Designed miniproteins, single chains, continued (2). Designs and how they scored, part 33

Each design is a single chain, and the fold is of that chain. pLDDT is the mean over its residues in the fold that is shown.

## One batch from the design tools (miniprotein)

Design m5188
Fold by ESMFold2-Fast:
Structure m5188 (fold): chain A 76 residues (1-76)
Amino acid sequence: SMADELLARAEELLREARRVLEEANKKGNTEAQKLADKAEMGAALAKSLVEEGRLDDARRVLEVAERLLRQAKELV
């Protein structure tokens, strides 16, 4: 279902954002830290929105969070 797909995307994004945040912290890259932190918050919010059945909102939040994570990964 779309809910299952969005939940899987949110869980994967949350795991990746946490890994990137750890690397950014080790390297002292403040910009990457902020972007990865925002991506983690976005992934957590998207998961909550999926659990509430707000699938279109979850998808939009995930698209933004995924973009932020890509930017953070380019900086580490």
Scores: mean pLDDT 89

Design m5189
Fold by ESMFold2-Fast:
Order: C-alpha cells, then structure tokens, then sequence
Structure m5189 (fold): chain A 92 residues (1-92)
C-alpha cells in the first residue's frame, strides 16, 4: 500500500539520519550524503502522501503524514548545513 511504501521510505530516511548523526560526530563528508539521502526519502514520502490525499483516501490522515515528512526533510537539511559549517570551522 501507499502507507506501507511510505513507511519503508521513512524507515530508510531514519537510517540515513542515524548514519548522518554518527558521521556528524566525526565531522566528515559522509554525513552530508546521509542527511541528503534522508532529505530525498522524506521528500518522496511526502509527495506520495500528497498524491494519496488528492485521490480522496483518508485525505486528512495523508495530509498530516505528508506535513510530518516535510518537517523531517527540513530538519535533515538543517543538520546537513550545520555539519558543513562544523567541517569548515575545523578546517581553519
């Protein structure tokens, strides 16, 4: 189902988030990739739920899930930007 497919994408994004957090502690470039992959997965998850809401299958539920996924994507982008700043500071 769209919900199950979305959960899979969200779980993958969560794994990338964990990888990014681990790499952030080391202040390395792998963290940028992990947070970027999480952003992409959460953004795709949100789009799938937006599409489901437009089709009329429990639109309020899917709109909430889409909104939550977009908030997660924004957080991953923020983490990536913070990691980039930390790496730049350590290089100086």
Amino acid sequence: SIVDSGRSMRDRGRQYTQDGQTNRQRSDTDGYGSYGAAYDDYTSYARRFDDAARRGDDPDRFRRQSRDARQQAQQQQTQRDQLRQQVQQQAQ
Scores: mean pLDDT 68

Design m5190
Fold by ESMFold2-Fast:
Structure m5190 (fold): chain A 82 residues (1-82)
Amino acid sequence: MMASIVITNQSKEEAEKIAKELEEKYGAEAEVHSDGTVTARIEMSREEAIELARELSERGINAHVHLPDGMIIAKDGKIEEL
């Protein structure tokens, strides 16, 4: 399924690095915005989306992973499924 990811509070350099990682590892269509926000669209399963959110949260990266049937929030080293 198609997932939409939003990552905030990154420097431009770190945002570009994250975008590249998503493109290379997951085949994402990623955009880096002038404020350091990263948005990405990725074809992945729910299980892959949960694993990505967990990986980002373990790195201290706050992210919202939007799925057609819900959302996964990575925040403060934890994930929450909505």
Scores: mean pLDDT 80

Design m5191
Fold by ESMFold2-Fast:
Structure m5191 (fold): chain A 74 residues (1-74)
Amino acid sequence: SEREEEIRRLLEKLRELIRKLLKATDPEEIEKLVAEARELIARARELAADNPELQLEIEIVEAFLDTWVRFARH
């Protein structure tokens, strides 16, 4: 379905952003990537509302991002 394809595209973009975030050293770039990742997470969560397994995967990614941001802001 179109919705399923959209979710897959969002998750792919999210994985790419997370990979870039792990390599980023510039504070401005980090803030920008975090903001983009949070937006994609929110959109994916909304689209996956009827899929508890996918919601859990998105929640795990969000928890990872929140933890990483907390420790990366030195």
Scores: mean pLDDT 80

Design m5192
Fold by ESMFold2-Fast:
Structure m5192 (fold): chain A 77 residues (1-77)
Amino acid sequence: AMAEAVAAGEQWADRLREKHRRGEEITGEEINEIGKLARDVFGLSDEEARRLMGAIGESSPEEAAEIVRQAVADKAA
Protein backbone atom coordinates (compact mmCIF):
# COMPACT_ATOMS: atom_id res chain seq x y z
CA ALA A 1 0.00 0.00 0.00
CA MET A 2 2.59 2.64 1.02
CA ALA A 3 5.11 1.27 -1.49
CA GLU A 4 2.34 1.42 -4.13
CA ALA A 5 1.58 5.04 -3.17
CA VAL A 6 5.27 6.00 -3.41
CA ALA A 7 5.57 4.28 -6.81
CA ALA A 8 2.47 6.09 -8.14
CA GLY A 9 3.75 9.43 -6.83
CA GLU A 10 7.20 8.92 -8.40
CA GLN A 11 5.59 7.93 -11.72
CA TRP A 12 3.54 11.15 -11.75
CA ALA A 13 6.57 13.22 -10.65
CA ASP A 14 8.55 11.74 -13.58
CA ARG A 15 5.71 12.57 -16.00
CA LEU A 16 5.51 16.15 -14.71
CA ARG A 17 9.29 16.64 -14.96
CA GLU A 18 9.16 15.36 -18.57
CA LYS A 19 6.30 17.79 -19.38
CA HIS A 20 8.41 20.63 -17.98
CA ARG A 21 11.36 19.53 -20.15
CA ARG A 22 9.09 19.65 -23.22
CA GLY A 23 7.65 23.05 -22.24
CA GLU A 24 4.14 21.60 -21.84
CA GLU A 25 1.51 22.80 -19.37
CA ILE A 26 -0.35 20.57 -16.91
CA THR A 27 -3.88 19.87 -18.14
CA GLY A 28 -7.05 19.92 -16.01
CA GLU A 29 -7.51 16.22 -16.79
CA GLU A 30 -4.05 15.44 -15.35
CA ILE A 31 -4.83 17.49 -12.21
CA ASN A 32 -8.08 15.52 -11.76
CA GLU A 33 -6.21 12.21 -12.23
CA ILE A 34 -3.63 13.19 -9.59
CA GLY A 35 -6.45 14.22 -7.21
CA LYS A 36 -8.12 10.84 -7.66
CA LEU A 37 -4.83 9.03 -6.95
CA ALA A 38 -4.27 11.26 -3.90
CA ARG A 39 -7.59 10.09 -2.42
CA ASP A 40 -7.59 6.46 -3.61
CA VAL A 41 -3.89 5.52 -3.44
CA PHE A 42 -2.02 8.11 -1.34
CA GLY A 43 -4.72 8.01 1.37
CA LEU A 44 -5.29 11.77 1.50
CA SER A 45 -8.60 13.18 2.73
CA ASP A 46 -10.90 14.99 0.29
CA GLU A 47 -9.72 18.30 1.80
CA GLU A 48 -6.04 17.35 1.47
CA ALA A 49 -6.55 16.16 -2.12
CA ARG A 50 -8.39 19.37 -3.05
CA ARG A 51 -5.55 21.49 -1.63
CA LEU A 52 -3.01 19.38 -3.53
CA MET A 53 -4.94 19.83 -6.80
CA GLY A 54 -5.10 23.59 -6.26
CA ALA A 55 -1.35 23.81 -5.59
CA ILE A 56 -0.58 21.74 -8.72
CA GLY A 57 -2.89 23.89 -10.85
CA GLU A 58 -1.03 27.07 -9.82
CA SER A 59 2.46 25.56 -10.28
CA SER A 60 4.86 24.80 -13.10
CA PRO A 61 5.15 21.09 -13.98
CA GLU A 62 8.57 20.95 -12.27
CA GLU A 63 7.18 22.51 -9.06
CA ALA A 64 4.10 20.25 -9.28
CA ALA A 65 6.39 17.18 -9.44
CA GLU A 66 7.98 18.21 -6.11
CA ILE A 67 4.54 18.93 -4.59
CA VAL A 68 3.35 15.40 -5.51
CA ARG A 69 6.55 13.78 -4.22
CA GLN A 70 6.38 15.73 -0.93
CA ALA A 71 2.69 14.90 -0.36
CA VAL A 72 3.39 11.16 -0.65
CA ALA A 73 6.52 11.44 1.55
CA ASP A 74 4.60 13.35 4.25
CA LYS A 75 1.84 10.71 4.27
CA ALA A 76 4.48 7.94 4.56
CA ALA A 77 6.00 9.58 7.67
Scores: mean pLDDT 78

Design m5193
Fold by ESMFold2-Fast:
Structure m5193 (fold): chain A 69 residues (1-69)
Amino acid sequence: AEEALELIEELGVWAAIRGEPEAVEAAKRAVEALKQGDFETAKRYIEEAGRLAGREDLARRAIEALEKA
């Protein structure tokens, strides 16, 4: 799960660089869900952050890392 967290944080950084506040918020909510062990909610917010930040590749890798944990 540590690798998934790192990828979600990377999504948040890219969202901030692109000026996409909704993607930043989605990435933060994904981190909170992951810390609570709510993997379904985490995956939903990871997908949203990836779409809004234009980094669906990072979102896919984060979900893959989460599913392997």
Scores: mean pLDDT 80

Design m5194
Fold by ESMFold2-Fast:
Structure m5194 (fold): chain A 99 residues (1-99)
Amino acid sequence: SMDEKEAEKLTAEGDLLRDQGKYDEAIKKYEEAVKLVPDSIVAAYALYNMGLTYEDQGKYEKAAEYYERALEIAEKSNASPIVIEHLREKLEEAKKKLA
């Protein structure tokens, strides 16, 4: 859909900002993507990248929160078992950093 294409562009803009260390700006772009297509697999990807962005900052509690949200959307979207397992592993790794 056009909204999914726009969400993909917003996610790519977020990725570029994250690469530049502009974490707050990256998060805003990902939030815009999620808002546009909240139940799409594209939202799961944006939420996953928000998790990575928080992880890059050592914010493991926030990273776990966003990995869990990404996992929920991925499961509802019938994503492949490989994608679901990867999200579960990222969530558990983030949780272990809090121990």
Scores: mean pLDDT 89

Design m5195
Fold by ESMFold2-Fast:
Structure m5195 (fold): chain A 62 residues (1-62)
Amino acid sequence: ASAAEAAARAAEAARAGDAERAGLYSVGTMNQGDVEAGRAAGQAAVAGDAERAEKYALLASR
């Protein structure tokens, strides 16, 4: 699976109000650095900051 796809799913989970699960989900397919970016993307998405959510999701997929 691609890191970008995993980050997108993490952000989607966070939009549902579960930022912790979004980060935990990322761990299943990415390393420690990627999970941190995925979690940040999820938190930004829940906060309504679409720009930051996209930025961190892309960072997780680098």
Scores: mean pLDDT 59

Design m5196
Fold by ESMFold2-Fast:
Structure m5196 (fold): chain A 98 residues (1-98)
Amino acid sequence: VDEEIEKAKKALDETNQAIMELARARGEAPPELRDELLKAISEATQLANKGSIYLKKAEELRKKDPEKAVEYAQKAIDLFNKAIDLAREALERVREKL
């Protein structure tokens, strides 16, 4: 359970970095590409928020229900990885148009 929670925390840190990279790219992008990046920031942030809720539940259940805590930590990891992938794909698409 500790390993899964630590993996989820690392994935959250990577998700936050990816969202920051999208925000930086949006600031540097032409106006016509800023809406695409804003949409990606919004979607990645929603996934990050949902993942953070599952991570918090995993930490709360760590001693009380370790098996369920692992399931929630894995759901958090999956959501954070989805946010990272979404952010990377959006950034690559925008950079290809520049």
Scores: mean pLDDT 85

Design m5197
Fold by ESMFold2-Fast:
Structure m5197 (fold): chain A 61 residues (1-61)
Amino acid sequence: TVTLTVVLPLTEDEKESAKSAEGLARRLARDVAAHRGVEAEIKVEVKVEPGKVIATATLTP
């Protein structure tokens, strides 16, 4: 199992910030899976904290 975390600054539009973080985490997770040559299930969770948005992608073989 591999985890990948993306942290972005929280802008005035919380929904857009969360969407951007989720998209980046998912894209990076796909790139990592492709680079490693493994087929993996990708799950992305987004957490909003004061001043930042955290998106965590988990790759499960």
Scores: mean pLDDT 78

Design m5198
Fold by ESMFold2-Fast:
Structure m5198 (fold): chain A 55 residues (1-55)
Amino acid sequence: SLKLSEEQKQIQKEYIREFIEENKEEIDKILKSLEKNPSLKETVEEIKKEVEKLK
């Protein structure tokens, strides 16, 4: 399906959460790099909010 169902969105969130937990250092590096691009600022802020949920 081109549109994600609620179940698929939950699976995606679980994947992101586990990925963040396992790759925290690499994610921090990527986020710092992306912050240098103004067009990606909003996306970076959204990702940071998800990372904060894991703290």
Scores: mean pLDDT 71

Design m5199
Fold by ESMFold2-Fast:
Structure m5199 (fold): chain A 58 residues (1-58)
Amino acid sequence: MAEEIEKALEEMKKAGYKEEPVADLSLPFNYVEDPGRYRAERFRANAEALLKLAEIKK
């Protein structure tokens, strides 16, 4: 699924969250389209990424 690739690539590539609002090869379908949603998703992804990063990094 596209969302799966987005999360995997974002966590692996960044390895350390940035303050810059970048799609990072994500689906520019909703994130770039809706800045409000992008912020909410970033907050959610931030907490989730920290947990998943430890698993994927292995």
Scores: mean pLDDT 52

Design m5200
Fold by ESMFold2-Fast:
Structure m5200 (fold): chain A 67 residues (1-67)
Amino acid sequence: MSEEEFEREVLRALGDIYVGLGNIDYEKGDYEGAAESFEKAASLYEQAGDTVHAEEARKRAEELRKK
């Protein structure tokens, strides 16, 4: 595995962690904290080249900021 591939895998894994944190915040009723976590996840997925997961995370963050 190249350093570039390893870096993308690390960024994707961090994105997954922030999605998990966003779900926990959502369950607690912290919609602002959840939105921030999903925004961070989207940025990390975008850096990893994972456009699909980045779009999903951004949509979740936008929906939560409207609450």
Scores: mean pLDDT 83

Design m5201
Fold by ESMFold2-Fast:
Structure m5201 (fold): chain A 88 residues (1-88)
Amino acid sequence: AEELLREAEELLRRAEELLRQAREAIRRGDLERARRLAEEAIRLAREALRLAMEALRRSEGELAIRAIGLALRAIGLILDAEALLASL
């Protein structure tokens, strides 16, 4: 469970960085780069959500609370990235 949570956290950090880069690409007018970065951010965030949900099924107490937090963070990032793609 703890290893799944660490992997989910790392994937979310990478997805957040890709979404930040996608917004920067939009500011420069590079819409093709922004689309690719946002799509990759969604892919990583979906994998992080899967790992967080798997950890939640196998965890109780503090680890379960942490898994819920990561799952909500992943859902928020997916929604933000999909909204960004819809605006392109």
Scores: mean pLDDT 88

Design m5202
Fold by ESMFold2-Fast:
Structure m5202 (fold): chain A 55 residues (1-55)
Amino acid sequence: SDEEIDKELEKLREEVGKEIVPLAEAGASADEVSEKVAEAVEKLNEKVEKLKKEL
């Protein structure tokens, strides 16, 4: 199950990277990037909890 969790985490990191990198490249503020990171962490925690219930 650790492998399944790791796969989902990698997927989330890729999705977040695709959203955050363009914002940073476009000159978004550090605060804006931090907000997107916080949202990603919340989604990641929710997904981990869901996976734990499915395990």
Scores: mean pLDDT 71

Design m5203
Fold by ESMFold2-Fast:
Structure m5203 (fold): chain A 67 residues (1-67)
Amino acid sequence: SMADKALEAGKALADRFGDAAAALTGQPVTSSVEAVDENTIRVTIKAGDLTVVLDLSAEDVLKAYAQ
């Protein structure tokens, strides 16, 4: 499904962003990516007390990954 493809793409993007966040905060970073529904991917990144949660369209995640 599109959600499955976007989930894999979102995980790759979250890993890249997590590396940048770890460098900026000096803290261990954990990331998780989940499919909320067929059209929505949720990315959660945690670094110490900092938590970022992004709800992204599956289409936008796939476009970002392809570029």
Scores: mean pLDDT 78

Design m5204
Fold by ESMFold2-Fast:
Structure m5204 (fold): chain A 70 residues (1-70)
Amino acid sequence: SKKAQADALTKKGEEALEAGDYDSAIAYYEQAIAVDPNYAKAWMNLAEAYARKGDFERAREALDKAREAS
């Protein structure tokens, strides 16, 4: 299912985020969103990754998308 594919990609992003690889985390979350744009967890995790990079504008945009997706 799209949700299962998005979840698997989101988990890879979480592993990258834990390793401090924010760019890889963002790339995985963007892939998850491309598979399932309604998977709110991927948008929330994307917001976290952008916030950790100090990109608060993109973090806010991703959070707004997470609210629309839920």
Scores: mean pLDDT 88

Design m5205
Fold by ESMFold2-Fast:
Parts: sequence; structure tokens; C-alpha cells
Structure m5205 (fold): chain A 57 residues (1-57)
Amino acid sequence: SREALAEELGRELGISRRSALGILDAYEQDPDLMLALAEREMGPEAAALIARYAERL
């Protein structure tokens, strides 16, 4: 299911499944840091999407 979640997240963010997997892995290690970086680099909507998909892990 992790790979399926990464495929969906990647599609919504316009990035590869591999990049989305890396984001989800980073979220599991340090969610606060990952969300702060996502908001800075990709914007608040992208950070919210990452959090929503990570809740389904």
C-alpha cells in the first residue's frame, strides 16, 4: 500500500512515484521537518497533501 500511496501522491504533486516515496519515508522519520520543507519548497497545499497521504500509511 505504501507504493500505491506514493503513486497517488506523485500524481497529485506532479512528481515521480520514487520522489513521492522519498517524501513519505522522510515524513515517517521527521514529520515536522518534512512538512516545513514541503511548505517552503512546494507550498502549503502540497504540504497538506503530503500530511493527508502520510496519515494513510
Scores: mean pLDDT 85

Design m5206
Fold by ESMFold2-Fast:
Structure m5206 (fold): chain A 90 residues (1-90)
Amino acid sequence: EKVRAANLTVAAGLQLVAAIYLKEMGREDEAIDAAKASQGTLLEAARYAGADVEKVQELTQKAIDALKAGNYEEAEKYFREAVKLIEEAM
């Protein structure tokens, strides 16, 4: 269970990196799709970890909104906060 949560958290992180890269390349639609995929993967990780799924949803939505605005540092900040909730639940 915890191993699955850890693997999903890593996968979600890689999806966010892809989203930022695509956004910087001007590939807006693909960037948003990758960011939403990252959120879905991290929400699944939260469920396996027994973390606060609602709070992870809130933080990852803030990360997506920041990414849409081109605020990559803020997007990474909110994503890291969501990851910490999952790590603390493990």
Scores: mean pLDDT 88

Design m5207
Fold by ESMFold2-Fast:
Structure m5207 (fold): chain A 102 residues (1-102)
Amino acid sequence: EEVARLEAEFGRLAVEADRLHTEAKNSKDLKEQSEIYRRLADVYRRMAEVARRLAEKYASLGPEHQAQAEGARIVADSFRALAEHYRKKAEELEKKYQELLK
């Protein structure tokens, strides 16, 4: 049940990430795009945290679940990297916006 709840939360966050990607692509404003990518970075950071909690839960279930625990840790690390990537992208877009303001 706890695993199912964490998986459902991860799925909801994935839908939110897809929505934010679409909003960023449809935005023509660099400032708005920067804000959306900052929000996307936060969503990916939350996804990394949910995956970390899933890894801890699988590890607590016993040795037969170690493969699932390791898989969830890899997923957590991947989404932490994505969060950092989009945070940097948001910063780059903010700098471009400031350059346009002169």
Scores: mean pLDDT 86

Design m5208
Fold by ESMFold2-Fast:
Structure m5208 (fold): chain A 61 residues (1-61)
Amino acid sequence: SPLAEGDRLVAELLAAETEEEFIAHLKRMVDLINATPDPALRDELAARFQAALDERLKRWE
């Protein structure tokens, strides 16, 4: 399921220890959104990814 893959990518993004790993996971998240043809699933993935990004970036302030 795209949502299950998205949840895995969220976990990997939050666990990323280096900037390089973080950027690599960002690219995978964008790729998953672009590969998802269902607009409702795409919107849900985008919302979950935005929440994960907000959480991760707040820790680097």
Scores: mean pLDDT 80

Design m5209
Fold by ESMFold2-Fast:
Structure m5209 (fold): chain A 59 residues (1-59)
Amino acid sequence: TERLRELAEAFGVSAEDLEEALKVAKEKGEEAGAAVLAERSGLDLETARTVVRALKLLE
């Protein structure tokens, strides 16, 4: 969705990394999704957790 791209730009990460993290979060939980985002984008875990939570609330 367009909203995913907007969030990616806001946090300085790629839309692909956000999409992957959200997929993992839906399958294995928020913590797993946050870890994937942090590793791929170089975000700290706390920031990644906030981003994943925001994505879940927007869907």
Scores: mean pLDDT 78

Design m5210
Fold by ESMFold2-Fast:
Structure m5210 (fold): chain A 65 residues (1-65)
Amino acid sequence: GLSELLKLIGEILRLIGEYLDKKRELEEKLKDDPEKLKKELEKLEKEYEKKLKELFKKIDEVLPG
């Protein structure tokens, strides 16, 4: 129902917030090392893409088809 959908949306928003915070931390920490920054950002993106895909699967299960 709507309540379950809103909970999943809340978890997605939390996950996006975590991603943006970690991205900013990496950009500040590695501002003088662009090659390492690129690799760490790519790793971070892959990690959060996986987490978002799992949440999208749960959303698909609670939405009426």
Scores: mean pLDDT 83

Design m5211
Fold by ESMFold2-Fast:
Formats: structure tokens, sequence, C-alpha cells
Structure m5211 (fold): chain A 61 residues (1-61)
């Protein structure tokens, strides 16, 4: 759904922002995974959010 895809993108942006702010990558990923679970995302959607967030952080570094 559009709502689920929006949540994936929001968490990806949040992951990128945390990494660029200097948060350890493992801690940032753990926070995004917990939030994704709390918001009802599947494991595959959480993996997509993490991969997208890492890509965004690399492009903006």
Amino acid sequence: SEERERTVEELAQRLADMILAGKPVDEAIAEVAREGKARGLTDSEIVRAVNRGLELAEKRA
C-alpha cells in the first residue's frame, strides 16, 4: 500500500539522518528495525528501509 511504502521511505530517511549525525550505524539500524516492527512493517520491508537508508547516507556523505 502507499501508506506502507511511505513508512519505509520515512524510516530510510531517518536512518540516513541518524548516520550523518554521527550515530553508530549498528545502533541506527537497530532503532529503525524496532520502529518498523512497532509500526507493523514486515521483516522484508524493514530490510528495504535499512538498505535504502544506507544508500541515502552514502550519497549525502
Scores: mean pLDDT 87

Design m5212
Fold by ESMFold2-Fast:
Structure m5212 (fold): chain A 74 residues (1-74)
Amino acid sequence: GLEEQIKKLEAVLEKYPDSPYAADLYTFLGELYMKLKKYEQAIEYYEKSLALDPDNERAKENLAKAKAELEREK
């Protein structure tokens, strides 16, 4: 399930947090949290991705989307 995928990705990132490779994994974690409608966690992971790879257009687009969704949720 989604929770199993999140745990696997978080385990990999614990070992390789500062890699440009980790930027893609942070983006995928953000996307999984978006599917769970956990927009604040999605935002945190997209921001971590962009801190490592500021040119990641997928992370930029998804961050904007996550922020818009969070503003709709009370």
Scores: mean pLDDT 82

Design m5213
Fold by ESMFold2-Fast:
Structure m5213 (fold): chain A 57 residues (1-57)
Amino acid sequence: MEPTEGDVEAAKLVLEAYEKGLKFPAPVQERIDEILKLPKEEQLDALARWLQEVGER
């Protein structure tokens, strides 16, 4: 599933909020933590894909 530009923009905002210390619920925190284990360039793509999956009905 290919993320849209909007998904990438949303992922960037979520990543920035997390970097600034915003706390998320435990399941979301766990996924973000796993994504942050990836190289910086892969983090945005992985987060965008996850947001697309969560956004799917």
Scores: mean pLDDT 72

Design m5214
Fold by ESMFold2-Fast:
Structure m5214 (fold): chain A 62 residues (1-62)
Amino acid sequence: SRKEKIQLAVNKATSEAIDKGEFDEKSVKKISEKAAKEEGVEDDAEYIAKVVKDSLDSMKSL
């Protein structure tokens, strides 16, 4: 489903950002756009970037 594809894109983008140590908004946006395109949910790239950034910021506060 579309929801499953969005979740896969979020998981891929989050993992890549962590692996690269790139947590800035610009890098997260680029990584999220790539993941969204790979999963066929490019129209949701902005939403995916927001979710990924929120997740990374939450982990950094722990």
Scores: mean pLDDT 81

Design m5215
Fold by ESMFold2-Fast:
Structure m5215 (fold): chain A 95 residues (1-95)
Amino acid sequence: GPAPAVVELTLTTKDGKTYKGIFDLSGPAVTEDGTKVDAVEALARQIEIAFKEHKLYENIEKIEVKDVNGTPASKEAAERLKKLIDEIIKKIKEE
């Protein structure tokens, strides 16, 4: 199977609340239509949808992404996810 690529996402709100999620980003994700996609890109798209539907970006102070496994694959997944999230927030704020 693919190398372990588990990441911890920490979301801190402007009112000081902290929310944590753990995501396994090893291997491809499968969409509802059966298309195989990169798991990091699939998670980033779900985050984008949530931010747009709930205007969560207005209440976010910071988002941190940390690798859990210490492997090159988990570090790459964490870095890619953080970059995509930052790009999503920037794009939404510019719209």
Scores: mean pLDDT 78

Design m5216
Fold by ESMFold2-Fast:
Structure m5216 (fold): chain A 64 residues (1-64)
Amino acid sequence: HMGLSVPGRLAPATFAGASALMKGKSKEEAYEITKKVGKEKGLSKEEVEEAFKIAEQIVAETDA
């Protein structure tokens, strides 16, 4: 099945962001959470942005 492809290294940040969005936090708040978790895992700014984009895709597909 064609699921969302989440690189393992991005997964903690991605799921943190998705969880925040699903709990009704703003996109800005969810992004800050994604950035914090990503930085703790050694992700670059570009990787944090990618992780958050995947988080938004997860939430959009779950809400559909």
Scores: mean pLDDT 77

Design m5217
Fold by ESMFold2-Fast:
Structure m5217 (fold): chain A 92 residues (1-92)
Amino acid sequence: MEDDPGYLVTKAKEAFEKGNYEEALKLAQKALEIDPSNPEAWYLLGKVYEKLGEYEKALEAFQKAIDIARSLGLEDLYKEFQERAEKVKEKL
């Protein structure tokens, strides 16, 4: 069906790093339409929402990333996502 979800996540990260948050949002959402169990894509979506000031949506996306990373046994990734989520909670 389209681009590899890993490639879409890579492009979304590049857009995010360049400050193109709307493009990063679109690319991350497309990656998740292909593979909704990708924790890095959910984490990136959360980071994009945080930059857009959408803190509640950012927390929801981070929580998805945390839940998936936990279920996959990705301990370091899970801890990173939790730390980011806690910082966003402080803004609510």
Scores: mean pLDDT 83

Design m5218
Fold by ESMFold2-Fast:
Structure m5218 (fold): chain A 60 residues (1-60)
Amino acid sequence: SKYEKEIKELEELRKKLREQVDADIAASTDPRQRQLLRDVGEAIETILDYLIEKLKEKSK
């Protein structure tokens, strides 16, 4: 498909970012920092999901 490589790269990036955010949350002892990491992680994941979906649509 037209964007198969880019979709795969974004899916791997999403997976790596989730793993890194989860690890950073687990390593943090500051409740404010943990909440910030959760909120930022959710926002980034939402953006990546949107981009992946749009590229999949354009790859048909």
Scores: mean pLDDT 86

Design m5219
Fold by ESMFold2-Fast:
Structure m5219 (fold): chain A 69 residues (1-69)
Amino acid sequence: MDEVKKLEEQAKQAKQGAEQSQKLRDEFLSDGTEEGKKSAKMLDKSYKVSQDTYKTLTDEGDKKKKELS
């Protein structure tokens, strides 16, 4: 159970990171500046990394839940 909870917490953090990166990206894009566009591109990369991490952690958690069932 402890391992599953840890994976769920890490997945939650990754999801929050992805959501924040997406919101900040959209804000920088709406700013319409060249600096905003550069920041948005960096945040887009961070968003993808966070999504991949969330997916990996969720899959690991699901596997452990099935093992404990």
Scores: mean pLDDT 79

Design m5220
Fold by ESMFold2-Fast:
Structure m5220 (fold): chain A 81 residues (1-81)
Amino acid sequence: EEAEKILKEAEDKYQQKVAEADRLYREGMRRAIELATQGKVDEARAVAQETEARVNAILSEGEAEYEKMKQKADELKEKEK
């Protein structure tokens, strides 16, 4: 029961992180394009790189948290009576 709750929460949280990363990517790339169209190519490149780094960080954090929660759920199942 508790192990199933943890696993479902881990899945839900991971999907939320994926959605957050997607939103951030779309927002950041839109900003970079806007800067590029204004002739601010260096600023556009910086925003694109920063966006990519933040998206990668969010996804990495989500994967790490999912793995931790999955391990906790698996350990709890082993200890369940």
Scores: mean pLDDT 83

Design m5221
Fold by ESMFold2-Fast:
Structure m5221 (fold): chain A 76 residues (1-76)
Amino acid sequence: SKAEEYLKKAREALEKGDYETAVRYASQAMTEALKAGDWRLAAEAAEIMSEAYKGLGRTDLAEQARAFADELRARA
């Protein structure tokens, strides 16, 4: 699926330390996962966004993404 493809690209970017690219792909993965009702994949995307925001020094956004990931996990 598109969500899985974006999630893979987000993980690869995160591994390379390309945090801006990781946020971009994880955001797209989350959008596609939510459209498909895939709460688990959406949660995984939100977790990647949280780690990427932490890498960017955006602790506020990292905390928001983590909280959203927890909410999505509860629905899965």
Scores: mean pLDDT 88

Design m5222
Fold by ESMFold2-Fast:
Structure m5222 (fold): chain A 61 residues (1-61)
Amino acid sequence: SVEEELEKRLEEARRLAEEGRLEEAYQVGVSMVIDAQEAGVPQEKIDEYARELKEILEEAE
């Protein structure tokens, strides 16, 4: 499902951030949001994923 694909991408972004690859983590996150918007995912759900991505990036510095 789209949600499973988004969760997989969020986990990929977290892995990249933990490795110090913050720019790549950010790019995965941006692509994920664009894909979610294109797939018609509700804005509230997209905002949730964007918040999780922000927290991942802030924790990794």
Scores: mean pLDDT 80

Design m5223
Fold by ESMFold2-Fast:
Structure m5223 (fold): chain A 84 residues (1-84)
Amino acid sequence: DEKLDLIRAWEAERKKRVEELYKKGKITPEQYQELLRWIDEKAALLIMKVVVGGLPLSEVERLIAEADREFDEKIKKYQEELKK
């Protein structure tokens, strides 16, 4: 399933980025756990929309791009909080 494979690849890549940020001390242990939970929940939601909603590939790509923006905004907010 190409759509589910795309979501799983996104999930794996985001988790890898979160792990690297944590290893570099760029996020706290609490932020690390929150980001992993958010990624898991977002991936599950996207999978549900594909399986139940019958979404075309173009919509899956759009939702992944939206999730990428949300992810980047969360990282930015967490890093701004660490500067305080």
Scores: mean pLDDT 83

